# Designs tried in a protein design run: designed miniproteins, single chains, continued (4). Part 3

Each design is a single chain, and the fold is of that chain. pLDDT is the mean over its residues in the fold that is shown.

## One batch from the design tools (miniprotein)

Design m12072
Fold by ESMFold2-Fast:
Structure m12072 (fold): chain A 64 residues (1-64)
Amino acid sequence: AATAAEIAALRAEIDALVARVAALEEQKKKATDPAEIAQLDAEIAALRARIEALELRIQALAAA
């Protein structure tokens, strides 16, 4: 069974991850080292995957 509080907590987690992605994208714009850019790309990709997983979890909870 889905709860509004559970969905709200997951949304708050997504908001925090979105803010982290935005910060890493800004850092990437300022980066000139290819190794640093590659590391930032990997971290951004990992965070985006986590956001997608949480969105799917919210969708499943809302549908249940």
Scores: mean pLDDT 85

Design m12073
Fold by ESMFold2-Fast:
Structure m12073 (fold): chain A 56 residues (1-56)
Amino acid sequence: GFDLSIEKGRKYAEELIKSGKITKENAETEAESLVKGKTPPRYVKEIGKEIVKKLK
């Protein structure tokens, strides 16, 4: 459910961070974009926030 969606989003974002496509400053916006197709819209924002928190 939600937990699986947030973990998948985090893993994908971590990969994009390593390639330089995502930075701490744009992580929330980019995280929303990259998980949008695989995550219910209501969770996209929360996943973005969690990713930003973990990257701090």
Scores: mean pLDDT 60

Design m12074
Fold by ESMFold2-Fast:
Parts: C-alpha cells; sequence; structure tokens
Structure m12074 (fold): chain A 90 residues (1-90)
C-alpha cells in the first residue's frame, strides 16, 4: 500500500511533465489535443492498474508499452517521459 502511494506520485509527476512538454511544443492546438488525449488515456490506464494492485513488473511493462506507442506516433518527447518513468519504477 505504501508502494501504491509511491507509484501514484511518480505517475502524477510524469503526467505533469508530459503536459508541460505538450504545452511548450510548436505544434497546432489540434495536435496538442491529440497528444493530451494519448497522455490522458495512458495515465488513466496506469492509475487503474496501480489501484487494482497490478505488480511493479507489470506496471513497468505498461509504461514501456506507452513509450513504444508514443514513439510510433512521433511523440518522441512524451516517449522519453514514459521511458524515464519506467526506470524510476524499476
Amino acid sequence: EEEKQRLLELIDEARKKAYEVIDKSNVTEKEKNIMKAFVDAAFEALKLAIEGGMSREDIVRLVQEAAEKARKMGFDEIAKIFEELAKEIS
């Protein structure tokens, strides 16, 4: 349960960093909205997994999957945030 709180704090910090990156990007508002939708979906899934008691190892896999999806979409800065989050959780 202490581990759940730590994971949720790391998730919240990473989400804040992702939003800062999106807001600073030189893309259209429509593109920012797409990035935010992706980020919101990924972090909501992570929060549900953590609250549901998913193992640390499985949480790391979900974060790594989010990073891979972000890279495939061309969201390289967002992918870096997920990659760093995976290292912090590991």
Scores: mean pLDDT 85

Design m12075
Fold by ESMFold2-Fast:
Structure m12075 (fold): chain A 105 residues (1-105)
Amino acid sequence: SFAATEERLLELTKEFIVKAEKSPVEEWPKLIDEFAEEIRRVLREHVAAEPDTPLARLERMATRISLMLQMDFIDLGVPEEIIQLFVNKISEVALEAARELERLR
């Protein structure tokens, strides 16, 4: 079930926000790369196990993660350029997963 994958992705997102909040802004590019790699791994494992997952559901989950990051980081006063970097990385990982789903069909 994609619901289990969604729960794992949300947990990783919460862990990332907590870690970023405790870290200097200068370390955030590295933290987003590490976070993107973890999300990529989870999505890759899911796609291999459940290739019938609807693309729209994957896109909605990516949007939800991006919105959570945007809202929490705006509240923390994070520069827009850094928030955009996070959003772009999540979009990239989601696009990679979507392309893999299409390849397996």
Scores: mean pLDDT 80

Design m12076
Fold by ESMFold2-Fast:
Structure m12076 (fold): chain A 71 residues (1-71)
Amino acid sequence: TLQISEEEAEALKAHVKELAAASPDPELAEEIVRKGEELAEALLRGASEEEIARLEAELQRLIREALELAA
């Protein structure tokens, strides 16, 4: 499984929060933080590869949207 440690999960959450803080849209920033927390928790509990892939794809999409708004 794609299970990670609690330390790694907290590091991922912190990194996603930093990325979200750079977004010009506060609502989009909140969505990025929430999705990052979902991904970290899923990885921590050893969720299925399909669930992890879906959460990763959604997080990447939100980050891309934030970058497009900043451009």
Scores: mean pLDDT 78

Design m12077
Fold by ESMFold2-Fast:
Structure m12077 (fold): chain A 73 residues (1-73)
Amino acid sequence: SLQEKALAHAKGMLEKIGEERMKRDPSIVGYEIKVVDGLPVLVLLYSDGTAEELILVGDEIKRRRVSKEEALA
């Protein structure tokens, strides 16, 4: 469906962002993508035990710095 294609495309964009961020910032040790209420969220994992969530809201990227435990919950 169109919704499934849109979600797959958004996930692909977030994966690319995660890979590019890891290449540019050695403090980022990994990334994960989760889906919350049908919306994909990029989780960047930092070497200090924190994480950053990137959430697409319309055409904006909202960022939230959290603990790794909270981000992976």
Scores: mean pLDDT 78

Design m12078
Fold by ESMFold2-Fast:
Structure m12078 (fold): chain A 72 residues (1-72)
Amino acid sequence: SMLEEALAQIDAIVAEARAELARTTDPLKQTHILFRAMAEMEDVILQVEDEEHKEELARYAEEKMKALIAEM
């Protein structure tokens, strides 16, 4: 399903961001990694037309971003 595919894409974006964050303690590099992850997740959500799915994906992305920030 489109929702399942979008969730998998968000998971892949988060996994890559987490791996990159693990390799740096530079605050500027960490900020760039987070901004890129946010932009990539936003692009995934923008491709979804179903309003309910869009809202679910936005909540999921927010929770993943909060987790990444908490790990810094």
Scores: mean pLDDT 88

Design m12079
Fold by ESMFold2-Fast:
Structure m12079 (fold): chain A 75 residues (1-75)
Amino acid sequence: SIEEEIERLINLLNDPSPEVRLKAVEELGRIGKEVSDEKLLDKIERALRKTAATDPSAEVREAALRALRELQEIR
């Protein structure tokens, strides 16, 4: 299900590999643009906000911030 996919991707935001975290950010952003369920969108946005604020990689933080801005522009 899409809910299980979102949960899996959120867990990958805690992966030791910055490349894995970056791909998780990108996929969460993509799913967020497609999902119509407001609760699932909120869950994605909360995860991306945390990553944008706390991830040790500047590239991952920048990607999360970009994804958040794009999701906010659609709403």
Scores: mean pLDDT 87

Design m12080
Fold by ESMFold2-Fast:
Structure m12080 (fold): chain A 65 residues (1-65)
Amino acid sequence: GPAAAVALLQKELGLSEEAARTVVDIVLEHPDLSDEELARIVAERTGLSLRTARGAVRAVRAFLA
């Protein structure tokens, strides 16, 4: 579930709890957007690099699939 996805991002990608929660929330709020569109939104809201944002989005979507 979403809480487990937050924990995954913290452990695997070293994200803060705040950044991890933001990634999960954005992914869940926008199921119709592509990974690349979500990565841009995540990068803008969190200040993460686009590369890190792409990895985080893909990890959350794979985990919640």
Scores: mean pLDDT 87

Design m12081
Fold by ESMFold2-Fast:
Structure m12081 (fold): chain A 119 residues (1-119)
Amino acid sequence: SLVDRMVASLDRVAADARRQGDSTVQVVEKVLTHGSMSVRQLARDLTRAEMVEVARAYGRRVLTLLREEGVPSEVLARVELIIHQGIVEIEAAKSHEEMVQIFEDRNLEILRLVREYAA
């Protein structure tokens, strides 16, 4: 499925970054940047329901990645809240561009939180 291909591409980006010896922040930044670019390229070809499915699968995978990187439960709980809010906002969005902007804004918020934790 499109969702499976998206998740597989995130796993590949994370594995490549880890193999290169990238820090937690660098791994997360590469994954979130790849996710944002992929969604922007695909969004106009997806229904709202498909965008919500992508957002849910993406969010689950990002949380798994952060756990593997050793991010503490307190920070993971905040990331889960950001992901949940993003899904709610995508479900209510009026256009494909709004859905893409929500996805990008929530990814930026997650990256900022991880950077603050790692600083």
Scores: mean pLDDT 86

Design m12082
Fold by ESMFold2-Fast:
Structure m12082 (fold): chain A 89 residues (1-89)
Amino acid sequence: SEEEKKLEEIEKKLEEVYREALAAERAGADPREVAARTLSRMFEILGKPELAERARAAVAAGDLATVQEIAAELEEALKPIVERKKKKA
């Protein structure tokens, strides 16, 4: 019950970040700035502030290899949440 509520709170926060990212892209924001903000906010929500900092630094430096590694880490961290959301739909 308590674990379920915490997971729902995380899902809600991640959905908000995604919605804000889409709105920014539609408004013509710089794709790199949108990516940096989205990646860092999602990692902070997932309790991984070190990866959030690394994401910001990598995007600012144009380090595509590190950005790809960080994106893969985010995908892996999101898998349990995505699977749970699909079961609810």
Scores: mean pLDDT 77

Design m12083
Fold by ESMFold2-Fast:
Structure m12083 (fold): chain A 89 residues (1-89)
Amino acid sequence: SKRAEELIKKAEEYDKKALELEKEGKDDKEIGEVLGKGLAHAILAAEINGTLTVPDPLAKLEELLKKAEEAKNEKLKYALETALKLLKE
């Protein structure tokens, strides 16, 4: 699907932007929010292509968010929160 290809391209662009923010010394929240946007686009592309391997991607992301909070991984926490927010819209 051309739409899935464009979503993958946007996911890659967000990943590159997150790397640039990391090099600029931006905080974990700002980097995480950009990573989360990339993750949301990648999940939407996987849904369109039928490559999504989990039966409930939102429940899986909420499980991963809890683990990120327990691990005190702030960057991953903000990435998962951002992806969940975008995918629920």
Scores: mean pLDDT 86

Design m12084
Fold by ESMFold2-Fast:
Structure m12084 (fold): chain A 76 residues (1-76)
Amino acid sequence: AQAAADDAVAAARGNIEKAREYLKEKTPEGLRKAAVYTTAAGIQLVAAEILGADPETLDQLRKEIREVIAEGEKLA
């Protein structure tokens, strides 16, 4: 169902945005919360892939998740 795939994509994007917000705090608590939201984004990405989301959208989400992880690693 397209609606379910779209919902999973939206959830992944929302979690990526939250992770980025917490990384801006540059605190141990912010880094921990960013990791939680990054994990949630990854789960939603897998759900979107299973539900048949557009491959270009999935590739963009994977790139954004990798960028968030890399930024978190620099701050840890």
Scores: mean pLDDT 85

Design m12085
Fold by ESMFold2-Fast:
Structure m12085 (fold): chain A 109 residues (1-109)
Amino acid sequence: MWEEVRRELRRFREKFGRSPEQDAWIEQLEANLESFLASLTDPAVRDLLARAVAEIIRAMLEGEEAARRTLARAQAEFEAALAADPRLAAEAVARLQAVYDGLAAIKEQ
């Protein structure tokens, strides 16, 4: 699943990455996300998060509205899946939001 995230980030960079600042942000996002995934002990949660991130990036390539719908669905799925760990659920939701916000900001340039 992480290879799918990296592939979708490369496609996004190829289409919208036009400045060193945008490239640096994508590299920082990739590093932060990889670190967060490595901190998760449950492989199913790691796979779910990686899949959600890849889907949001892919949807953003189609359009912001598609990405917004994908984000909302993914956040709801994480809140349900991680109901027993509200702190981890909130962190995952925040990470997905940060991915969407950053990608949307790049597209507006």
Scores: mean pLDDT 78

Design m12086
Fold by ESMFold2-Fast:
Structure m12086 (fold): chain A 100 residues (1-100)
Amino acid sequence: SAAVERVRELMERKIEELERKFEELEKEDPENARVLMQSELYIEAGRLKKELVELGLSHLIPAVEEIAAEGIRLLNAGASAEEVIEKIRELARRLIESLE
């Protein structure tokens, strides 16, 4: 459906933005990068949830919260930015596939 395509494009764009921000944080402030990445993930997840509400897709909010929680868990476990982004991409892909 058109709604599924819109969610896919939105998720892809948000993950690309998050990846760029994570790379920048690791380069600019490697000692604080993990904490800053966690803050950025919370902020972007909040923005995505708001956009989903505006699109009438509030039923996807629990799945977005689960994806964000897994990202936070990995960051707290000391995973690299690349590992966190790849896991988020995997979970987002599975979410999109579940809608079709």
Scores: mean pLDDT 86

Design m12087
Fold by ESMFold2-Fast:
Structure m12087 (fold): chain A 95 residues (1-95)
Amino acid sequence: MKRFEELVEKAEKYAKLYEETKDKEYKEKAFEYATEAKILAIEAGLLPLPSDPELAELYERIRRGDEAAKEKLKEKARKFFEEGEKKKEEEEKEK
């Protein structure tokens, strides 16, 4: 899928920029593009169902074209990104 390939390429590009610059904006953009690509892959049935029952239900809903489920996955990805940032800060505080 051309759109999927484009989103993956953009996610990889921003992830590389984040590694080079440590700019949070690039990390956020990488997560956004990766999340969009993941949703397209789920809709196309390219990804197996996750072991987490809550995520598995969300994947099934996305496969059925549930827009609300797509938004929930985007929110979970954003929250995971924010929690990852907090964990990194906590590890630095422990030093």
Scores: mean pLDDT 74

Design m12088
Fold by ESMFold2-Fast:
Structure m12088 (fold): chain A 95 residues (1-95)
Amino acid sequence: MSLSELVKELLSRLSPELAEEFKYALDLLKTHLSDDEVTVVVRYILLLKKLGYSDGDILSTMGMLLQLTQSSPEERKNLIEVLKEEVERLEEIVK
């Protein structure tokens, strides 16, 4: 699934207020992360929403993931790798 498709699907599942918060977070992530890294982050948030996590849990997760913008390049790559592996595992379960 492309980043644009993932973003559209996620936005369709969020309240208008949460969608605006997500757009702000997405813009910040895009400034510091590669498109591939942003794709992993968006996939993770979408999976949490599909798994029934609350809007409050999604906001907390977005805040935590925004710390990636402050991480060193090495730490960021390590965190994204772990997150990508978890995302791929969860996607098989959720389908």
Scores: mean pLDDT 81

Design m12089
Fold by ESMFold2-Fast:
Structure m12089 (fold): chain A 66 residues (1-66)
Amino acid sequence: GAELEEALRELGEVLLELGLITPEEWEEIRAKVLANTKPEDIAAAAEALRAGADALREAHARVEAR
């Protein structure tokens, strides 16, 4: 659903901004997540993806802060 796609977009933006992944690699990951996430798991998956994006931003901020 839209929640999973939005959470994936947020995570993808962070990964691409940090240079951890290419656009092509991200599109493959996005497609696989969308294909393999069951409808009943969408809300939990979206929450986990958003938490991961936030954790990644926090980790990057700590590394860049000197």
Scores: mean pLDDT 80

Design m12090
Fold by ESMFold2-Fast:
Structure m12090 (fold): chain A 70 residues (1-70)
Amino acid sequence: MELEEEVKKTLESIRKGLQHLKDRLELAEIAVEITKRRIREWAAQHGAPELAERFIKELDKLLEEIKKET
């Protein structure tokens, strides 16, 4: 449960980061790819690869929302 709260906090931080970088969409896409790698590494260390894929899908949704606004 604390682990899920930490991940929610991370997703919120990513959304704020993407909002800040919306005018530099290419840089935002690179940041998203780096974040996906970190999420997968984190999930691998915790034995929860399915969680990584779920959060990566949410991250992709956030990126698409930002693209639609710009």
Scores: mean pLDDT 74

Design m12091
Fold by ESMFold2-Fast:
Structure m12091 (fold): chain A 84 residues (1-84)
Amino acid sequence: ELIAKITYKGKFLAKPKVGEKDLPEEVNKAINTMKAGEEKDVTIKSDYPTIAFAGNPEKPGETSAKYLKFFKDGDKLHIKVEKV
């Protein structure tokens, strides 16, 4: 099974499984081209209506925000794919 480690400005965000439906399209597209052990940066685009990560970044510990823009348009995520 492949997982992706996602970091933003050196801070860990998430470890989704490769193929998770609720990731931004640019993130999914990048992950689907990667092999275990590969790393790359992906730029987030404002034209994608759904960015889903668990939690509310403005209120840590609050539950149930399905589509929050955690990072700004043009922000870069660092992605590393690992095999588990």
Scores: mean pLDDT 61

Design m12092
Fold by ESMFold2-Fast:
Structure m12092 (fold): chain A 117 residues (1-117)
Amino acid sequence: SREERIEELVDRVFELVKEIKTASPEEQKALLGELKRLVYRFALELGFSIEAAMLIAQAFADAVREAVKTGNYKEAFEKAKEAVLSIARYHQLSPEARAELERFMDLLIEKAKEMEK
């Protein structure tokens, strides 16, 4: 069920990224807000504080915005992973939550290549 939850979240993130890629600037703002909310909720479920969850959600929004602008989705998500793991280092997560976070990030990076088409 945790694996299913991660895969569903990854699929929803990529659905939003595809919509953002073709959206107007006004629509992109709304879709990035939805992306931030999804990532924020996931971070809270992993045991991050509100402050850390907000920083993680913002790092994702920044990465998606850069990726859409440049077309470099893999690089943008690799930078997001580095930022998120840096935040996680200063916040005590269970080993299980840390593994779930890394699995989520790795699946995003793997699928990021599909967004460059």
Scores: mean pLDDT 84

Design m12093
Fold by ESMFold2-Fast:
Structure m12093 (fold): chain A 70 residues (1-70)
Amino acid sequence: SAAAEKAARENMEKTMMKQIKAHREAKGVKMDKKVEEEMKEKVRMTIDNMMAIMKERNPAAYERFVKENS
């Protein structure tokens, strides 16, 4: 469903952003709101591209991904 797809995207975004923030914080690099929003946009584009490729090339894997991450 569209709701499950949205939930999968949101959960993946949260996971990736948490990792990015942890790495930058460990390096002593301040992540202001502008930088955070720019990184979120890049992460969302990466996730959207990954999901689109998976849906086209392997629909069964896409359905599993959505179920596991929603």
Scores: mean pLDDT 83

Design m12094
Fold by ESMFold2-Fast:
Structure m12094 (fold): chain A 62 residues (1-62)
Amino acid sequence: GDMERAKEAAYRAAKEALEAGEGAQAAGVSHLNAAEDEGMTGDDADRAAKAGLVRALSELGI
């Protein structure tokens, strides 16, 4: 559904930012925008963005 797409988009955006050497705050801006682009707003966008960042950090061992 839209939430799962938003989480995946946020994860990809966060991972790309972190792999480019950006800090977690910069990654946070990128993955929130990705979640919003998938149609999430407010608390849903924040939840999707946080889930994506947590997944990216875990997979990269940070």
Scores: mean pLDDT 72

Design m12095
Fold by ESMFold2-Fast:
Structure m12095 (fold): chain A 98 residues (1-98)
Amino acid sequence: VSEEKKTALKNLVNELNSSTLSVEEAVDKINKILDLDLSTDTFNVLSSIVSAQSGPEGNFHLFVQGGLKEFNLPDSVLKNPIVTTAVFLAFLSIKMPE
């Protein structure tokens, strides 16, 4: 992942933590940063699944932790399921580029 994408993701996390973005605005920014075309509805479904699987016993735990390390983000950002999903998707873009 480029330094520009890392910076953009950190900025998005800061905006989400300050509660300045709606879910729709967050999804639009994630799509632009990661070059995705997700609907808000699809993102909400993914967010539910990723949040359920992001804990230590979950199937996505290592992907989420890998994303935190790659983007130099603290574990505290995972309190927001939108951020957790963005970190997961960003890490997938590194491991499975298309």
Scores: mean pLDDT 75

Design m12096
Fold by ESMFold2-Fast:
Structure m12096 (fold): chain A 89 residues (1-89)
Amino acid sequence: SMEEIKEALLAALRARAEALGLSEELIDELETAVTQALDIAAKDEKAGVAYLAATMQALVDAGRLSEEQADALGALVVHEYQRLKAAAE
C-alpha cells in the first residue's frame, strides 16, 4: 500500500539523514518534504520527483545541505520508492 511505502521510505530517509549527522529539525523538514513529494507522485510521478529535486536544491542553495548530502538523500528516496513500488506488485 502507499502507507507501507511511505512508512518504509521515511524510515530509510531518517536512518541515512542520522548517519549524515543532520539535525532533528532538518530531518523533520525532509520527512515533510518527502511526504509531500509522495502525495504529488500519487497523481503525477514526474511532478513528485521534480518537487523532491527542487526541494533538495533549495536546501543546498540555503546552505542547509551540502550538494553531496542532497544528492545522496534524493537518490535514496527515488531508488527506495521505485524498489518498494515494484515489490508491491
Scores: mean pLDDT 85

Design m12097
Fold by ESMFold2-Fast:
Structure m12097 (fold): chain A 103 residues (1-103)
Amino acid sequence: SKAEELVRLLEEAAELLEEKDPLSAEILREMAELARDLDEESLLEIETLAGVLMIKGAVNKDETLIRLARAAEEAARAIYEGDEEAYERALRALREAIEELKK
């Protein structure tokens, strides 16, 4: 499945945030579940959840959370639109944000 890598990365990010930021971890897990069966409705829900994470990141000055949410949204949209190059760019940005969470 094209979404398998996105799902895996979202679950990894959620695990890394579970203790420090359980609300963001829960939202990322919801995005991962939505990404498994990606259609127009699930894409809109992912975009909404990513928006919530970006607002939370802005309020808390958490730039890593903002980048993570944006990359996840861009990856989901790229899968939906069949844009392989956009998907690979979004996955790279998502991996970079996840590495920042490990610090």
Scores: mean pLDDT 89

Design m12098
Fold by ESMFold2-Fast:
Structure m12098 (fold): chain A 79 residues (1-79)
Amino acid sequence: KRKEEEEKLKEIKKEIEEMKKRGAPPSVIEEKMLKKAKELGLSKESQKELLDYLFDEGVEEVKRAVEKVVEEKLKKKEE
């Protein structure tokens, strides 16, 4: 069961990556992804993981990188 869900998640993540490369808007990717996940019978937790992958992989990594750079630059500016 879990191995089948992992395989389906991998397929959907691959489609998300291809759509991002094509410059599709996040709303369109989200709608298509959720529709596909529901059709494949994925759990709500798996659907949330896909949403996190779509929005958080770029946003949270960038946010954390920016916060780290800002903290380092603030320390450097004090000297």
Scores: mean pLDDT 67

Design m12099
Fold by ESMFold2-Fast:
Structure m12099 (fold): chain A 87 residues (1-87)
Amino acid sequence: MDDRAQQLSDRFRRMLIDAGVSEGRARASGRGLYLGLTNPDVYDRVRQLASQGNPVARAFVQARDYIDGRSSRQQVDDAIRDAARSM
């Protein structure tokens, strides 16, 4: 799990930087994704924020669903692009 969480967090950070998000914000968001994927208490808060329409939190939920086999890489990538547009 941790290796896949790290790979997705690195991908998230890279995609945010490619979309014009600052390195500091992209790094913080990538770390947030890693914590959301590896810490259940953090993930519960992420799920709550996603239900309230937060696009970054929705991207975290899609990344978790991808790890669990419930979404495609394309769905994760689309959610990351939506998150980048909100930043």
Scores: mean pLDDT 82

Design m12100
Fold by ESMFold2-Fast:
Structure m12100 (fold): chain A 61 residues (1-61)
Amino acid sequence: ERKKIRQEIAKSEIEALKKVYENGGKLTKEEYQEMIDLLKRIEKATDEEAVRLVREWAERQ
């Protein structure tokens, strides 16, 4: 189901962030928490909102 796929993508991104944080703290705790909060919003968002948020975040990288 498309909705569950979007949520799985958000979970995958959370795992990637945890690995970066674990690997020596190149992310500060504050940056890490802000990214986790963003991903939690994506997980709870509608499919269209999730796509927009992910694209906007990726472009800001």
Scores: mean pLDDT 67

Design m12101
Fold by ESMFold2-Fast:
Structure m12101 (fold): chain A 60 residues (1-60)
Amino acid sequence: SKEALDFYRLFLEKYREQKIAEITKKYPDNKELQSKLIEQVDQDYEDTLRVLEAEEKERA
């Protein structure tokens, strides 16, 4: 359902924010590594959203 998808979008956004904060705290002096790890978090976030949106479209 759309409501479930909207809920999961909010959950994923908060999870993404938490992971970025953890990366920044763990590697405060390594900006290059922070950027690389954050890019991976962002990619995982986008890939998960894409799957959820595809599932909603198939069920519509």
Scores: mean pLDDT 81

Design m12102
Fold by ESMFold2-Fast:
Structure m12102 (fold): chain A 82 residues (1-82)
Amino acid sequence: EEEKKLKQAKEEVDQLVQEAASAGGSGDGEKAKEYARKAAELAKEYPEIAPYTASGLRALAEANPENREFFLKLAKEVEEAL
């Protein structure tokens, strides 16, 4: 029951990170940032997902050098559980 909620949260984070990657790849930096913020907010609600979400955000930083600092900052916030 609680495990099902965590699984759904992880799937939602995966989708948000992929949407952010697609938006960044097409030049929509603002959309990429919005999706990344939503993933970070979800990780705050489900701390068990936080390390996974931070890894996704770091991958986004590597793929989108123009917004690297933004994604790395979000990853750090998620890791610090703030």
Scores: mean pLDDT 79

Design m12103
Fold by ESMFold2-Fast:
Structure m12103 (fold): chain A 61 residues (1-61)
Amino acid sequence: APEVIVVESEFVDKDGNKVKITLTIEGDKLTITYEKGDEKLVSTRTLSQEEIDALVKDILS
């Protein structure tokens, strides 16, 4: 079944800022959301599909 995995981690850095990191895994897509104070950064990576394809080729050989 299609499943979305979300992992959230919150901590306070040495400067007293609340840092929140959210990892979202959807099939072959990994989204990382980083929030610190008023700053928000989002990074999306689609590397798993190519790595899976390489592994499939290794298994078939």
Scores: mean pLDDT 67

Design m12104
Fold by ESMFold2-Fast:
Structure m12104 (fold): chain A 84 residues (1-84)
Amino acid sequence: MEDIKKRIEEMNKAMKEFNDFVDKAIKELLSQGRYGDAKYLEALKKEAEELYQRVKKYMPGKSAVDLLLETLEALKKEAEELVA
């Protein structure tokens, strides 16, 4: 039971970090006039939120949490490459 709580907290922290990063990236892209790229990041954020809610709702095992964390890192890297 403790392990499940730790996994949920880890997912919550990862999702918050991802959202904070993507929101900052969207603001930067908008300030550069890159509206299409900003819209793309908004879509990635929505997909990440949908995945997070599904994983959380269906009581994730370690593999599901690991998959979510890997997905968030991949999307964050894609966002970083867009703003670099």
Scores: mean pLDDT 78

Design m12105
Fold by ESMFold2-Fast:
Structure m12105 (fold): chain A 91 residues (1-91)
Amino acid sequence: GEAAERGAREAAEGGRLGGIGDAKGNASLATGGALRAMGGGLSAALAGGEDPEARELGERGGLEGARLGREAGGSIGELGGLAGARLARGA
């Protein structure tokens, strides 16, 4: 659904921004990006209720955020994306 896809996109973008912030020494951007990734993954899963497809979308968004965060050179973005993926899977 649209809400689950939005959450997955937020998780991916959050991880990317967290990685950029960490790599540049911008603690506010790094932390904000990681929290956005976590919230995006969880929101994607919750938007589907008990729908496994929504949970899978959230998990994939978080994993994409982790990859993008790592590529940006920031472990905080990677960790935020991984946390978002785990939160989605556990929802």
Scores: mean pLDDT 84

Design m12106
Fold by ESMFold2-Fast:
Structure m12106 (fold): chain A 58 residues (1-58)
Amino acid sequence: SLEEEFRKKVKELSDKYSQALDEYAADPNDPEKRAAYEKTMAEFDKEVDKLVEELKKS
């Protein structure tokens, strides 16, 4: 179901975000890690919005 796919995708995105956050937190002065964290957070928000829109169509 779309709900099951939604939960799986949210978990995947959450895991990716947590990894990027941990790397950024370990070296907050590294501009590449900061950029990766910010990019991952933006992608997380975008993908969650996309999944929510797919659920609305159901």
Scores: mean pLDDT 78

